Designed miniproteins, single chains, continued (3). Designs and how they scored, part 24

Each design is a single chain, and the fold is of that chain. pLDDT is the mean over its residues in the fold that is shown.

## One batch from the design tools (miniprotein)

Design m8863
Fold by ESMFold2-Fast:
Structure m8863 (fold): chain A 96 residues (1-96)
Amino acid sequence: KAMELIHQGRQAFREGNYEEAAKLYEEAIKLAENDPNLKAVALIELGEVYEKMGNYEKAIEYYEKAKKLAEESGTIEGKILAKYAEEKIKEIKEKM
């Protein structure tokens, strides 16, 4: 379910339907309660939505949540996700 919502959210994002993409990712986050890496992915995707909408404060907030959750997972996948989120935070802060 959560993975399917993430795929639907990515499609909405590519179509420029940022509000629908955000809604789908928020639902994916709720359903991914027992999968911290999948939840971190959905949080990163939601951060990218807010970045596209020009809401840099919200984008950073979601990337920071994703980074923390990914770090807490203690997995190799989590380490990769945490680095990605950290880099996104740096990029946004440089253009603010």
Scores: mean pLDDT 85

Design m8864
Fold by ESMFold2-Fast:
Formats: sequence, C-alpha cells, structure tokens
Structure m8864 (fold): chain A 67 residues (1-67)
Amino acid sequence: SAVEEAERALAEAERAFAAGDLEAARRHLTQAGNYIVRALNEGDEERALALARRAAELSRRLHAQMG
C-alpha cells in the first residue's frame, strides 16, 4: 500500500541521514512525501498524517545540516 511504501521510504531517509548521506536522505524524503500524498488520497489519513509529522521533523533536521 502507499502508506507502507511511505513508511519504508521514510525509514530509508532516516538511515541515510544517520549515515551522513544528505543527498540520499533528501531523495528518500521526497519519495516518502509522494507516497504520503497517495496514502491520503487512498483514505489512510491517520497513518499518513503521522508519517507526515515524522517526515517534517526529518526535513527540519536535514535542512539544518545543509544550510
């Protein structure tokens, strides 16, 4: 499902960020965002909103490291 793909992409983004691979983290975060939008459209609102909050937190940390 889109929500499961979003969770997987977000986990990959978090792993890339922890490893210092900021470009991979950004790429996976963008992919997670696309799946979150799909999950919202498919009716997985509660799970998608939880993933969106988690993605926003990672995005804030990523942009702090990139300048």
Scores: mean pLDDT 87

Design m8865
Fold by ESMFold2-Fast:
Structure m8865 (fold): chain A 64 residues (1-64)
Amino acid sequence: SDQVQQQIEDASKKGSTVGGHAGRDVAERRGLPPDKVEEMSKTFSEKGSKAGKQDQLRQIQQQQ
């Protein structure tokens, strides 16, 4: 349903945002140069997006 699709998209976007912030924070705490900060932010953002989507799909399966 459209509602389920929206929930998955929202979870993916939230995971992306949280991951991006976490990756930047880790890189900055390690004193990495700006190019590495951006790289880690992108990598963690992508991982967060996938994790958020998978978690939402798992929750939907638990409701059935």
Scores: mean pLDDT 83

Design m8866
Fold by ESMFold2-Fast:
Parts: structure tokens; sequence; C-alpha cells
Structure m8866 (fold): chain A 83 residues (1-83)
């Protein structure tokens, strides 16, 4: 299923999180959007933006779920405005 595929990607990204940086948090945010946990999706989107805003911009342009893109853009704008 689509959810099983995203969970597997999120688990792999988390397992490599210390090595993969912000990309792992972006994939976790997408997973939580598709599982309906918008609060967790936003939390991980902020972590990604704080760690690596350039990776977040890359993933925004890479064809992610539309709702995940909206949350990533909001988190990126809020984090950059706070700098």
Amino acid sequence: SHMEKLRKIADEAYKKGLEVGGGGFVLAAQYYVESGDIEKAYEYARKAAELDPEVVRFFIDSGLNEKAVEILKKALEEVEKER
C-alpha cells in the first residue's frame, strides 16, 4: 500500500537520520501528512528547515504530496523569518 511504502521510506530515513540530515525529516513529514497526523508533520518539517533549509527547498520542487509541500513551505518561511 502507499502508506506501507511511505512508512518504509520514513523508517529507512530515520535509521539513517544522523547521516542523511534534513532529507530524513522531510520524508517523515510527508509520511505524517499521509497518515493524517498534521501536527507531527509540521514538527518534522520545522526540524528539517532548521537543520537544512536547502534540502527542504529541493524536496518542495521534487513532486511530493501537495499537502506535504504546503506544510514544508510554511515551516521553511517561519524558520527563516525567525533567523
Scores: mean pLDDT 71

Design m8867
Fold by ESMFold2-Fast:
Structure m8867 (fold): chain A 83 residues (1-83)
Amino acid sequence: MERRVFVVKAEDGTYYVFEVVNPKGPERVEAESRLDEKLSIEEVNAIAKEAYDWAKKNGGKFYGKRVSEEEARRILEEALARA
């Protein structure tokens, strides 16, 4: 099962996690974060759209949610440990 995890921080201080799961993909976890820059909502939406389009094209599932800073850090650390 392939997982791709994106953890981003928006300019308003909101944290978002975008995850793509491909059950038929290789056993691989990829994690990417953009926490050092405050992204505009347009940039956050562009990242979400790219992840969604990739999921659609490859038969995967897309999950997107707003999270707390603590949850964002936990998700990123877990994904990086499995990458």
Scores: mean pLDDT 78

Design m8868
Fold by ESMFold2-Fast:
Structure m8868 (fold): chain A 64 residues (1-64)
Amino acid sequence: GIAAIVAEMEAAGFRIDSARMTAEDLELIKRILERMRALPPQPSHEARGQAAAEAMAKAREEFK
């Protein structure tokens, strides 16, 4: 559910304001999480953060 998606985003270090989210924002978050789940285990916290940022950028491009 949406609560689980928000919890995973917060666990990844992102702040989510659910009160102002639209259906389009929820679909974007789903795409971002799917890409983050597809990422291989990263050896360091910095490498994981960079990989997550790249996954988010690609998800946004696909959402156009």
Scores: mean pLDDT 64

Design m8869
Fold by ESMFold2-Fast:
Structure m8869 (fold): chain A 64 residues (1-64)
Amino acid sequence: MITVTATFPTRGAAEAIAGGVVDYDPSAKATVEGNTATITSNSQEAVDLAVKAARDAGGTAEVK
């Protein structure tokens, strides 16, 4: 189980990433609060996707 906390410039970006990870790994859990998404997944690929997308959007991401 891997947890990523990603902070984005906009709330829409946070929601898009949370939705994308859950779509890729339906067992993942995602919570969005303001412009921050907290995602828990057993898929390293899903976590890597979230981290890369956050950085590409100009945000930050911390893994566990």
Scores: mean pLDDT 79

Design m8870
Fold by ESMFold2-Fast:
Structure m8870 (fold): chain A 57 residues (1-57)
Amino acid sequence: ARELVAAGKRDEAVDALVDAILTYEENGDQEGVDRLLREATELGLSAEVIDRVHARR
């Protein structure tokens, strides 16, 4: 169930996390950034999120 939900929402979840991380970076909210990176790790999306954040910075 969890794997199926994650697979169906993978691209949307990555885009949402990247957008939120960039927003927290702009506001200087490092704790918010760290929280989102941990959530990405728990979802198995950390590599994709980090790569996209670097590509957009």
Scores: mean pLDDT 73

Design m8871
Fold by ESMFold2-Fast:
Structure m8871 (fold): chain A 70 residues (1-70)
Amino acid sequence: MEPTAFDYIRKGKEYEKQGKKEEAAKWYLLAAEHFLNMGDKIGASYAYAQAYRALGKPDEALKKAEEVLK
């Protein structure tokens, strides 16, 4: 069965709790792509924001979220 975007968000959160920021960002980016493929721009913007925030790039997170919502 195909994993949901929320399954990817949960994996991102678990890696973030472990201090593995790059791994967390990978899973958040997979969630963002899954949301985009389903036409969920709000979900995708959230997931992109979480990915770039986890990488310590809050300005990039805001830009990516705004671009997806256009």
Scores: mean pLDDT 82

Design m8872
Fold by ESMFold2-Fast:
Structure m8872 (fold): chain A 62 residues (1-62)
Amino acid sequence: AEELVEEAAELLEKTGGNREEAARELAEKYGISIGMASKIVTAVDAGDWDKALELAEKALKL
């Protein structure tokens, strides 16, 4: 879960804060839905690391 949150932060930095592009790449890499990836990226962008981790754990279940 932590690795997914760290990747979301790295993707946001690499895309210059483009949440849509960061979410798309995150979803592709981890095989999660674009909707869940978007929520995780949004939480990371807001600095809500606890929320991002919770969402990442839910996304990685099944």
Scores: mean pLDDT 80

Design m8873
Fold by ESMFold2-Fast:
Structure m8873 (fold): chain A 111 residues (1-111)
Amino acid sequence: SPILEVLERVKELLQGLIQALKHNDLATARALIDELERVMSELRKMYEQETDPEVKADLQGLITALETLVASLRDYLATRPDDQEARDSLIGSLEALIQAVDELIERLKKR
């Protein structure tokens, strides 16, 4: 399923971002955000082509959450890359979004 493949890529990129942040690897974090934005472009195309209203709503929710997260990550990297509390908060947001992606993958597999 093309949608499941894209969601697995999202999950992998979010996991990579957690590792980059834990190691304070800002260059890898920036590269992963750029790749995540490319994958978000694919998700937007899938959203536009999706005819199932439940899947369309799930994709819209995921895209909105990813856009918010990317904005927060870019602000952190530009302004507060030495702020441990901000880093821990972003890692928590990434972990929560990975769980949401896993739940969406499982719902789509049962369809």
Scores: mean pLDDT 90

Design m8874
Fold by ESMFold2-Fast:
Structure m8874 (fold): chain A 71 residues (1-71)
Amino acid sequence: VDEKEVRAALAEILVALGKNAYKRGDKETAQELFIEAARLAKEAGDEDLVRYILETAKEMGLDVEAIEKAL
C-alpha cells in the first residue's frame, strides 16, 4: 500500500468528518479536523487536495489562516 495514498485518503475522511461536525454545530471540532486533514494532504504531496481543503474551509467560514499556519 502506498503510504502517500493512505494519507490522502485519511485526509479526505477527516474532511468528511469535519463537514459533519460543522453541520451538527461543532465548529471547534470541524476546525481541528480540517487542520489535521490539511497536514495529511501536505505530507501526501497532494497540492490539489490541500487547495480543496483550504477552499472548503473558506466556504464553511472556518479560520483558513489558522489552517495555513499549521502547514
Scores: mean pLDDT 86

Design m8875
Fold by ESMFold2-Fast:
Structure m8875 (fold): chain A 66 residues (1-66)
Amino acid sequence: GARAAAEELRELVERYLAGEISPEEFRKGLERLSEKYGISLERLERAAVMLLLGASLERVVEVLET
């Protein structure tokens, strides 16, 4: 569901900000989340930007819901 997708997206963003993964690996992570949860890449990209700007997980869940 959208909450599970948001939690995994937050972890992916945190790993990227910590320098643990490259921009290429980050992109591949977004593609995997898109396939796993059936959420569009553009919606996941928008949600990732919101997390990078300090948005709450609650707001990200709302964005990822249909």
Scores: mean pLDDT 85

Design m8876
Fold by ESMFold2-Fast:
Structure m8876 (fold): chain A 91 residues (1-91)
Amino acid sequence: VITDPKDLEAETLVALAEIYLAIGKIDRDPESAGEALRKAVELAEQAIKATDNPQIKEDALEVLRGAAEVARSKGLTDVAEEIEQRYEELK
């Protein structure tokens, strides 16, 4: 079975977003952690736009939720508020 090319693109974007989320979570530098979390959100948003698959969209939304939580836990209030706003627009 060949997966739809749009779904393959979206799944790849989610996987890459999850990698950047993990980088942001473990990074001790607030600036580079914030950049990684913003990159995760950008990739997850691209995944949502690339697919009509509800499961892939849900996986991408979970990346946004996780990124916001990580940003809040690190005291990156402006980053967290930006991500929370994007989540509200995309859900």
Scores: mean pLDDT 85

Design m8877
Fold by ESMFold2-Fast:
Structure m8877 (fold): chain A 112 residues (1-112)
Amino acid sequence: TEEAEKLAKLGAKYLAKGEYEKAVEYFEEAIKIYEELGLEPEAVVYYNLGQAYFELGEYEKAVEYYEKAIELDENPIPTVYYNLSEALEKLGEEEKAEEYRKKAQEILEKEE
């Protein structure tokens, strides 16, 4: 999947530049190639797509892709849980947001 990996890297570059609509296009194209090959993308691809949707104000999609990233990662980093929590706050889901903030804190306390 060299082509899909290249597209995911382009998506990450546009995300870093604040070009969120282009980032979404590249990540979605990368995911489509993985799906056509019967392969699963790395969790970071879904996490980055969630970030791009969050910056575009599409909070429901941000939550969906952050949750997908957590499902695929055996050891999700605290940042994914914090970003999921923030997206949930934007949707008025304060109780769920607090649960994920606590989860992020638990992981940070175990990272030594």
Scores: mean pLDDT 87

Design m8878
Fold by ESMFold2-Fast:
Structure m8878 (fold): chain A 60 residues (1-60)
Amino acid sequence: SMETIKKIEEEIERLEKHIEELKKKANESKDPKEKARLETLVLMHEIVINTLRDIRERLS
C-alpha cells in the first residue's frame, strides 16, 4: 500500500540521519576499539536500509 511505502521511506530517512551521526562519532574517535564498534554499527544500519529499499521496490 502507499501508506506502507511512505512509512518505509520515513524509516529510511531516520536511519540515514542516524548513520551520519555514527560516522561523525567514528571519525572523531581516538579509541581504535570504539571506532571499529561504530563502523560496525554503520554497516549494520546500511544493511537494514538496503533491505528496506528492496522491500519498498517490491511494493512499488
Scores: mean pLDDT 87

Design m8879
Fold by ESMFold2-Fast:
Structure m8879 (fold): chain A 85 residues (1-85)
Amino acid sequence: MEEARELVERARRALEEGRRDYEEGERRLAEGDVLGGVGARLRGIGLRTEAVILAEKALELAKEEGDEETAKEAEEIIEEARKPV
């Protein structure tokens, strides 16, 4: 349970950071900073991928532990990470 919860927390942080980096990348591109904008968007994509991997592992562990709440949180993170920007 503790391990699954920690993975959910890490996945949420990665998802939040990834979203911010992607949004910053879009802002930089709009301002003409192509190099900085592309770099930030790529970082955002990488963090979203990390969030999915962490959340999928958390979901597996939560199901093994019978922790329905942590499993639901992990599924929500996976769904959020799949949303287009």
Scores: mean pLDDT 81

Design m8880
Fold by ESMFold2-Fast:
Structure m8880 (fold): chain A 81 residues (1-81)
Amino acid sequence: ADAEAEAKFLAGAAAFTAGRYEEAAALFEEAAALATDPLLKKAAELAAEAARAAAAGDIETALRLAGEAQRLVGEYLEERA
C-alpha cells in the first residue's frame, strides 16, 4: 500500500510542477487513500489541499500547505531510512 501511495504522491508532485493542479489534487487524494503510514497520509492530504489552493489562484495558502506537506514527507522518509 505505501509503495503505491508513494508512487501516486510522486505522480501528483510531477503534475503540480507542470501546473496541472486539478490532476495533482486527484493524484494526492489517491495517495492519501492508499497510504497506511499516518505521516504519508497527512502529507498527501495537505498536498491535495495545496494543489486545490493553487488551482484557485491562492498561492499564499498553496505555499504554506505545500511546505507543511514537505515537512511531513521528510519525517516519513527519515522513519523509513
Scores: mean pLDDT 85

Design m8882
Fold by ESMFold2-Fast:
Structure m8882 (fold): chain A 73 residues (1-73)
Amino acid sequence: SPVREKVQKETDETIKKINESKSKEEILKLTQENITWLSEQMQKYPKESEFFQEEGSKVLKTAEDKIKQIEDE
């Protein structure tokens, strides 16, 4: 699905930016922007909502793991 490919690409790019960030504030901003965008995609493509929720969960987990790493430094 072209929609799934686009969402996967955006998720991968967001995860990369989160992993390259050294700022908790930047990570939170990137995460919020991605989740907001995914929510808009879910409204446009409700049949793909489970897939979008899974992609959002990946972003949230990456953000949580990275923030914990920064806090432990």
Scores: mean pLDDT 86

Design m8883
Fold by ESMFold2-Fast:
Structure m8883 (fold): chain A 63 residues (1-63)
Amino acid sequence: MEEEKRLEEYNRKLGRETTLLFINGALKNLGKPPLSEDASEEEIQEAQDEIDEAIIEELRKLS
């Protein structure tokens, strides 16, 4: 049994859950629907890109 591999999987799951928590919080603030726990890496990346674009647009309005 490779305990090191199991620890890596656990850490990846925790990192994913934390990332989804922050992304879903930001999406809620933007009035967008949250991502599911089964969201693909592509869906997570798209959500991050949308959040980044929204932040840039908001900052541009303040300039």
Scores: mean pLDDT 75

Design m8884
Fold by ESMFold2-Fast:
Order: C-alpha cells, then sequence, then structure tokens
Structure m8884 (fold): chain A 56 residues (1-56)
C-alpha cells in the first residue's frame, strides 16, 4: 500500500511535468492533463483506503 501510494505520487509529478512541457501542443496537453487527473484521483482514493486500513 505505501509503495503504491509513493508510486502514484511520482506518476502525478511526472504527468504535471509533461503537461508543462506540452504547452503549445493541444493534443499532448490534453493527454497529459487527462493522465494527471486520473492518477490524482487514484492517489486520493488510495490514501483514503490506506487511512481506513490503518484505523484497524
Amino acid sequence: MEEEIKKLEKEVEENQKRYEEAKGDPRAAFDARSQYNLNKARLEYAKKKYEEIKKS
């Protein structure tokens, strides 16, 4: 779980960087933003579930 959360955090960081690098290319910017939003949502969900497990 913790390793998965750290991996997702790294992927969110990489996607943010790709979005910034893709400025001026609408297709690449759209793809990078979509990937960022998906990974951001996955990270938030994983953190929520991890907190629930720790409460046991």
Scores: mean pLDDT 75

Design m8885
Fold by ESMFold2-Fast:
Structure m8885 (fold): chain A 88 residues (1-88)
Amino acid sequence: VVNREIALRLRTVGLLIDVELALKNKPVEEMEKTLKRAREEVDRIFAEMYELTKDDPEARASVDRWRAFVDEQLKKLEEEIKKKKEEM
């Protein structure tokens, strides 16, 4: 369980990096596609993390804090993509 949870957290970090790299290096259409895929995969990852931690309140609280952080980062990335789209 713990090893799987760590792997899932690392995957969310990888998804955030993918969106940041697209924001710096790719056209707006690809940025939007990368963000959409990242959001969909993040939702699947957190669904699995919640199932893995459902019987452990401390682990569940840790997942909730991590979800809040990831959602905040994705929102900031979405706002930056919107700014770049307005520059077109």
Scores: mean pLDDT 84

Design m8886
Fold by ESMFold2-Fast:
Structure m8886 (fold): chain A 77 residues (1-77)
Amino acid sequence: MEEEAKKLYEEAKKKLEEAEKAFRQGDLDTAIKLAEEAKRLAEEAYKLGYEEAKEVMKQADSLIELAKLFKASREAA
């Protein structure tokens, strides 16, 4: 269980890093999709007892909100 939770957490971190890279490149749609995947993986790890996954979930939520705001701002300009 702990081994499986850790693997899910590591995969969630990789997806979050990919989402952050997409955001920096201006690919907001890809950033949102990758951050949503990171959040789902982190939620699964957290349910299995990996408390550190909660931090990845919060970071993914923040990135999704920020990317949506930037997308709305560009469309309004």
Scores: mean pLDDT 83

Design m8887
Fold by ESMFold2-Fast:
Structure m8887 (fold): chain A 107 residues (1-107)
Amino acid sequence: AVERAEEGVRLGREGLRLAKENGGGPGSIKGAEAGERGARKGLEGAKAAGDGPWGKDAGDAALGAGKSALRAGEGAKKGGPVLAQGAAAGAVAGIGGEFSGELAKRA
């Protein structure tokens, strides 16, 4: 149970890392953060429940949350340039366009 929850936390951290490294938009980063937080809460639940069946359920939930965060990170990796372009367009429309050039220099 705890081992499954620890795997979920590991996957959640990897998903969040991928989302941040690949210029994921707020939605992808927020999704990965939510999954990583869910995995950590599941790990706490698995540890608190001990050797009971509730610990297994908490571990399985943490693993599921971690996998969801990983999917969000993978989505950011595949869509990163498009999400960065969308953020740049929003910055141009909202706050004077200077940041779109800076994003282009880093891409």
Scores: mean pLDDT 62

Design m8888
Fold by ESMFold2-Fast:
Structure m8888 (fold): chain A 58 residues (1-58)
Amino acid sequence: DLVKELIDIARNSKDVRDRAVAARLLGYIGTEEAKEELKKMLSDKDPIVRKAAEEALK
C-alpha cells in the first residue's frame, strides 16, 4: 500500500528530503488518510517539510 509506505516515511525517516518527498506524493494522492498525515506534517520539526505539507494541502 503506497499510502501506508509514504506515511511511514513521513513519520519515521530521519532524512528531511525523504519526508518532504513523501509530503508531495501524499498531496498528489489526495485521499483522506493522506490529507490527515499532511496536516500532522505541518508540525514537522524541519521548515522544509512543513512548507512541502502546506503546498501539498493547497
Scores: mean pLDDT 85

Design m8889
Fold by ESMFold2-Fast:
Structure m8889 (fold): chain A 72 residues (1-72)
Amino acid sequence: DIDEGVAAISVAVGELLYKKGDYEGAAEMYERAIEVDPNYAEAWENLAKAYEALGDLEKAKEYREKAEKLEA
């Protein structure tokens, strides 16, 4: 599963960047995961968290709603 592997590693790299305080880098990695697998709810949740850390509360809300809809 090439797409699954690429999405998973992008999320893992994003999580590492988020832990280091690189929220923009984390968001970029999560966006890449979503580009590969747009149904990857965890990537949408992590993207929402990254935008919340960046102060973009509108985007954070939109991406969290997307994640919730995918997990419903």
Scores: mean pLDDT 82

Design m8890
Fold by ESMFold2-Fast:
Structure m8890 (fold): chain A 69 residues (1-69)
Amino acid sequence: SLEEEEKLRKRIEEHLEKARKEAEEEIEKIEDEEEKERRKEIVEGVEESMRAMVESIEKLIRENILKKL
């Protein structure tokens, strides 16, 4: 149902927020500015990939395949 899709989307968003916090803390510990910039670019790329995964997950829910993330 659409309600299940919305519930799963919110759970995914909460997990992503926690993952972002962990990544941010790791990046802030990096003293090398060049390496820090590279890590930030990687995180941005991962976020774009995660957005695409969320869309894929929404499609899979319609087929009753996913039971978690």
Scores: mean pLDDT 72

Design m8891
Fold by ESMFold2-Fast:
Structure m8891 (fold): chain A 78 residues (1-78)
Amino acid sequence: MVEEAEKLEKEGQELAVEGRRAEEEGDLDTAARLYREASRKFEEAAKLYKEAGDEHSALVARWKAREAEERARELEEK
């Protein structure tokens, strides 16, 4: 479970990095989509961490998910 959660968190981080790159290139629609995908990966990781009893990692992953979701929303409303 923890290994799968770590993999999902890494995938979320990679998507967030790709989202920042798209944002820097002015592709705001692609950036918003990538940040939303990152948020979903972080939420999945948080669920698996919680099921594994790792409450701290679950909380951190949930905060990363919210940050990615907020960034996507900000780009979509501009």
Scores: mean pLDDT 85

Design m8892
Fold by ESMFold2-Fast:
Structure m8892 (fold): chain A 90 residues (1-90)
Amino acid sequence: LEEEARRLAEEAARLLERAIEAALAGDAERAKELLVEAVELAGRAAELLYLARGDEEAAARARAETERAVAGLRAMDPEVVAAQLVKFAA
C-alpha cells in the first residue's frame, strides 16, 4: 500500500508537470486532461496511505474529496484551468 501510494504520487507529480507544460504551450484542453489525471492519481495515493495506517474513515473521505475535485475540474472551462496552472508555475 505505502509503496504503491508513493508510485502513484510520483506519477501524479509527473502528470502535473506535463499539465503545466501544456498550459504554457497554449494547449488548454490537454492541460485540463493531464491535471484531472494527476488529481485522480494523487487522490488514490492519499487513500492508500490512509488505508496503510488503518484509517478507513480518512481513506473514504479522501476518495470523496477526490471525486468532488475531479467533478469540479471537469466542469471548468479548459482556458480557466490552463490560466490557473500558468499562475501556479510563475
Scores: mean pLDDT 87

Design m8893
Fold by ESMFold2-Fast:
Structure m8893 (fold): chain A 57 residues (1-57)
Amino acid sequence: YIEEAKAAFDRGDYERAVELARKALESDPNNTEAKDILAQALANLGRLEEAVRVAKE
């Protein structure tokens, strides 16, 4: 999931990156890299409150 989330983010598919990063976090809630990708993808989509919430956790 994490490698797929990175690939989606690199392609500018931020909605797909959010979905894949969330799946990575379901498998490992402490995966800092997945949280970082999720927060950045949400910020790129203009979902700033959700991005800040993810970054705090």
Scores: mean pLDDT 77

Design m8894
Fold by ESMFold2-Fast:
Structure m8894 (fold): chain A 60 residues (1-60)
Amino acid sequence: RRKAILEATRELIREKGAENTTSRDIAERAGVSQATLYSHFPSFTSLVGAMMREMAEEIE
């Protein structure tokens, strides 16, 4: 699920930073395949951008 991928990304970046976070780590934590991850987010920057937007949406 898209939301699970975004949440996994947020948690991993919080724990070890964006530079030490890989697509494999995100897929594993979210419980999806890397192919599924790429189908939702074609790049790491698009994934981080979506995560930040989701955070803002959840606050409001």
Scores: mean pLDDT 73

Design m8895
Fold by ESMFold2-Fast:
Structure m8895 (fold): chain A 62 residues (1-62)
Amino acid sequence: ERERLLREAIRKDAEGGVYLMLSSAYRLASPKEGEEALRKSEEAEELARKYEEEARKLLEEA
């Protein structure tokens, strides 16, 4: 069961990492794509933070 918590934590951390990369990509696109890209960047960054927090809590429980 500890291994399940660790696997879930790693999965959530990986998802957070993907959103962090998406946020960076949207920011790089924002000069050409405009406000829509900026908004998506901010939303992705917030999702990255949420997933990182969930991963940390699972790691502490494991």
Scores: mean pLDDT 77

Design m8896
Fold by ESMFold2-Fast:
Structure m8896 (fold): chain A 55 residues (1-55)
Amino acid sequence: SELKELQRQLLDALEAGDLDRAIELLEKMRELSTDEEEKEALDLLIKSLRAVKES
């Protein structure tokens, strides 16, 4: 599954502290998601990581 591979890559990026990569992967996952609750959760994560990056 493309989504499962993106989730694995996201965990790798987060463990490495690569916020730019993590945001990119979350945006791709949001595009592939068909669940509104999942899209909302992904949107919140993207906003949170962008805020951390700007701190």
Scores: mean pLDDT 83

Design m8898
Fold by ESMFold2-Fast:
Structure m8898 (fold): chain A 117 residues (1-117)
Amino acid sequence: SELAAVRERAEREGLENILAAIEDAERTSGPSLGLDVSAEGVVHLAVFVSEDGEVVHVLSASTAVADLPALRAAAERMAAELERLAAADPDPERREQLLTLAEAVRGQPEALERLLA
């Protein structure tokens, strides 16, 4: 399971925001976003999409903290996949949540760059 692999890595590496995002998705039955930087300087960006308290989609990327272009490229790919999921979703409320999350994902590289400045 992709969720199990992401959870195991987050627990091993102390990625508290990723773990919180998994818990939020399971608790709210809505999409969630986590961003963490490991002690080794690896940025982890993950999105969890849930239905009825179960995570059904996991989108994740890991890049070196110094490789902001790679993080931007990963964020764009994740945002595009969220937009694809939104287009296929029959629920207009859930569609809007997924589109809002896609924009939040696109904003993560700029937010990280400001923290590293």
Scores: mean pLDDT 83

Design m8899
Fold by ESMFold2-Fast:
Structure m8899 (fold): chain A 98 residues (1-98)
Amino acid sequence: SQEILNKAKEQISQLTQEALSSTDPDTVLKQIDEIDALTQRTVAELLAQGDIEGAKELIRYAISQLMKILNSSTDRKVILRTIGVILRLIGDLIDLEL
């Protein structure tokens, strides 16, 4: 599961860099959606393998990367979409702590 976690982190990092390098809000929204989808799929895979700690680590990592996008953005749609994804991931993380 460490290999799965590391690969997902690499992919999320790359998508984040692409979002941060773009001035086109539609491109940034697409990258945010790809980070979200990748995180959800990989968390499900880690949980299926019993790697709850890996799933939590991936969610925390995704939140940290999305926070970078949020902190660099001036576009209203990007800001609101990023906040929405972060809040949902925080909810997912809290559920795994219960």
Scores: mean pLDDT 91

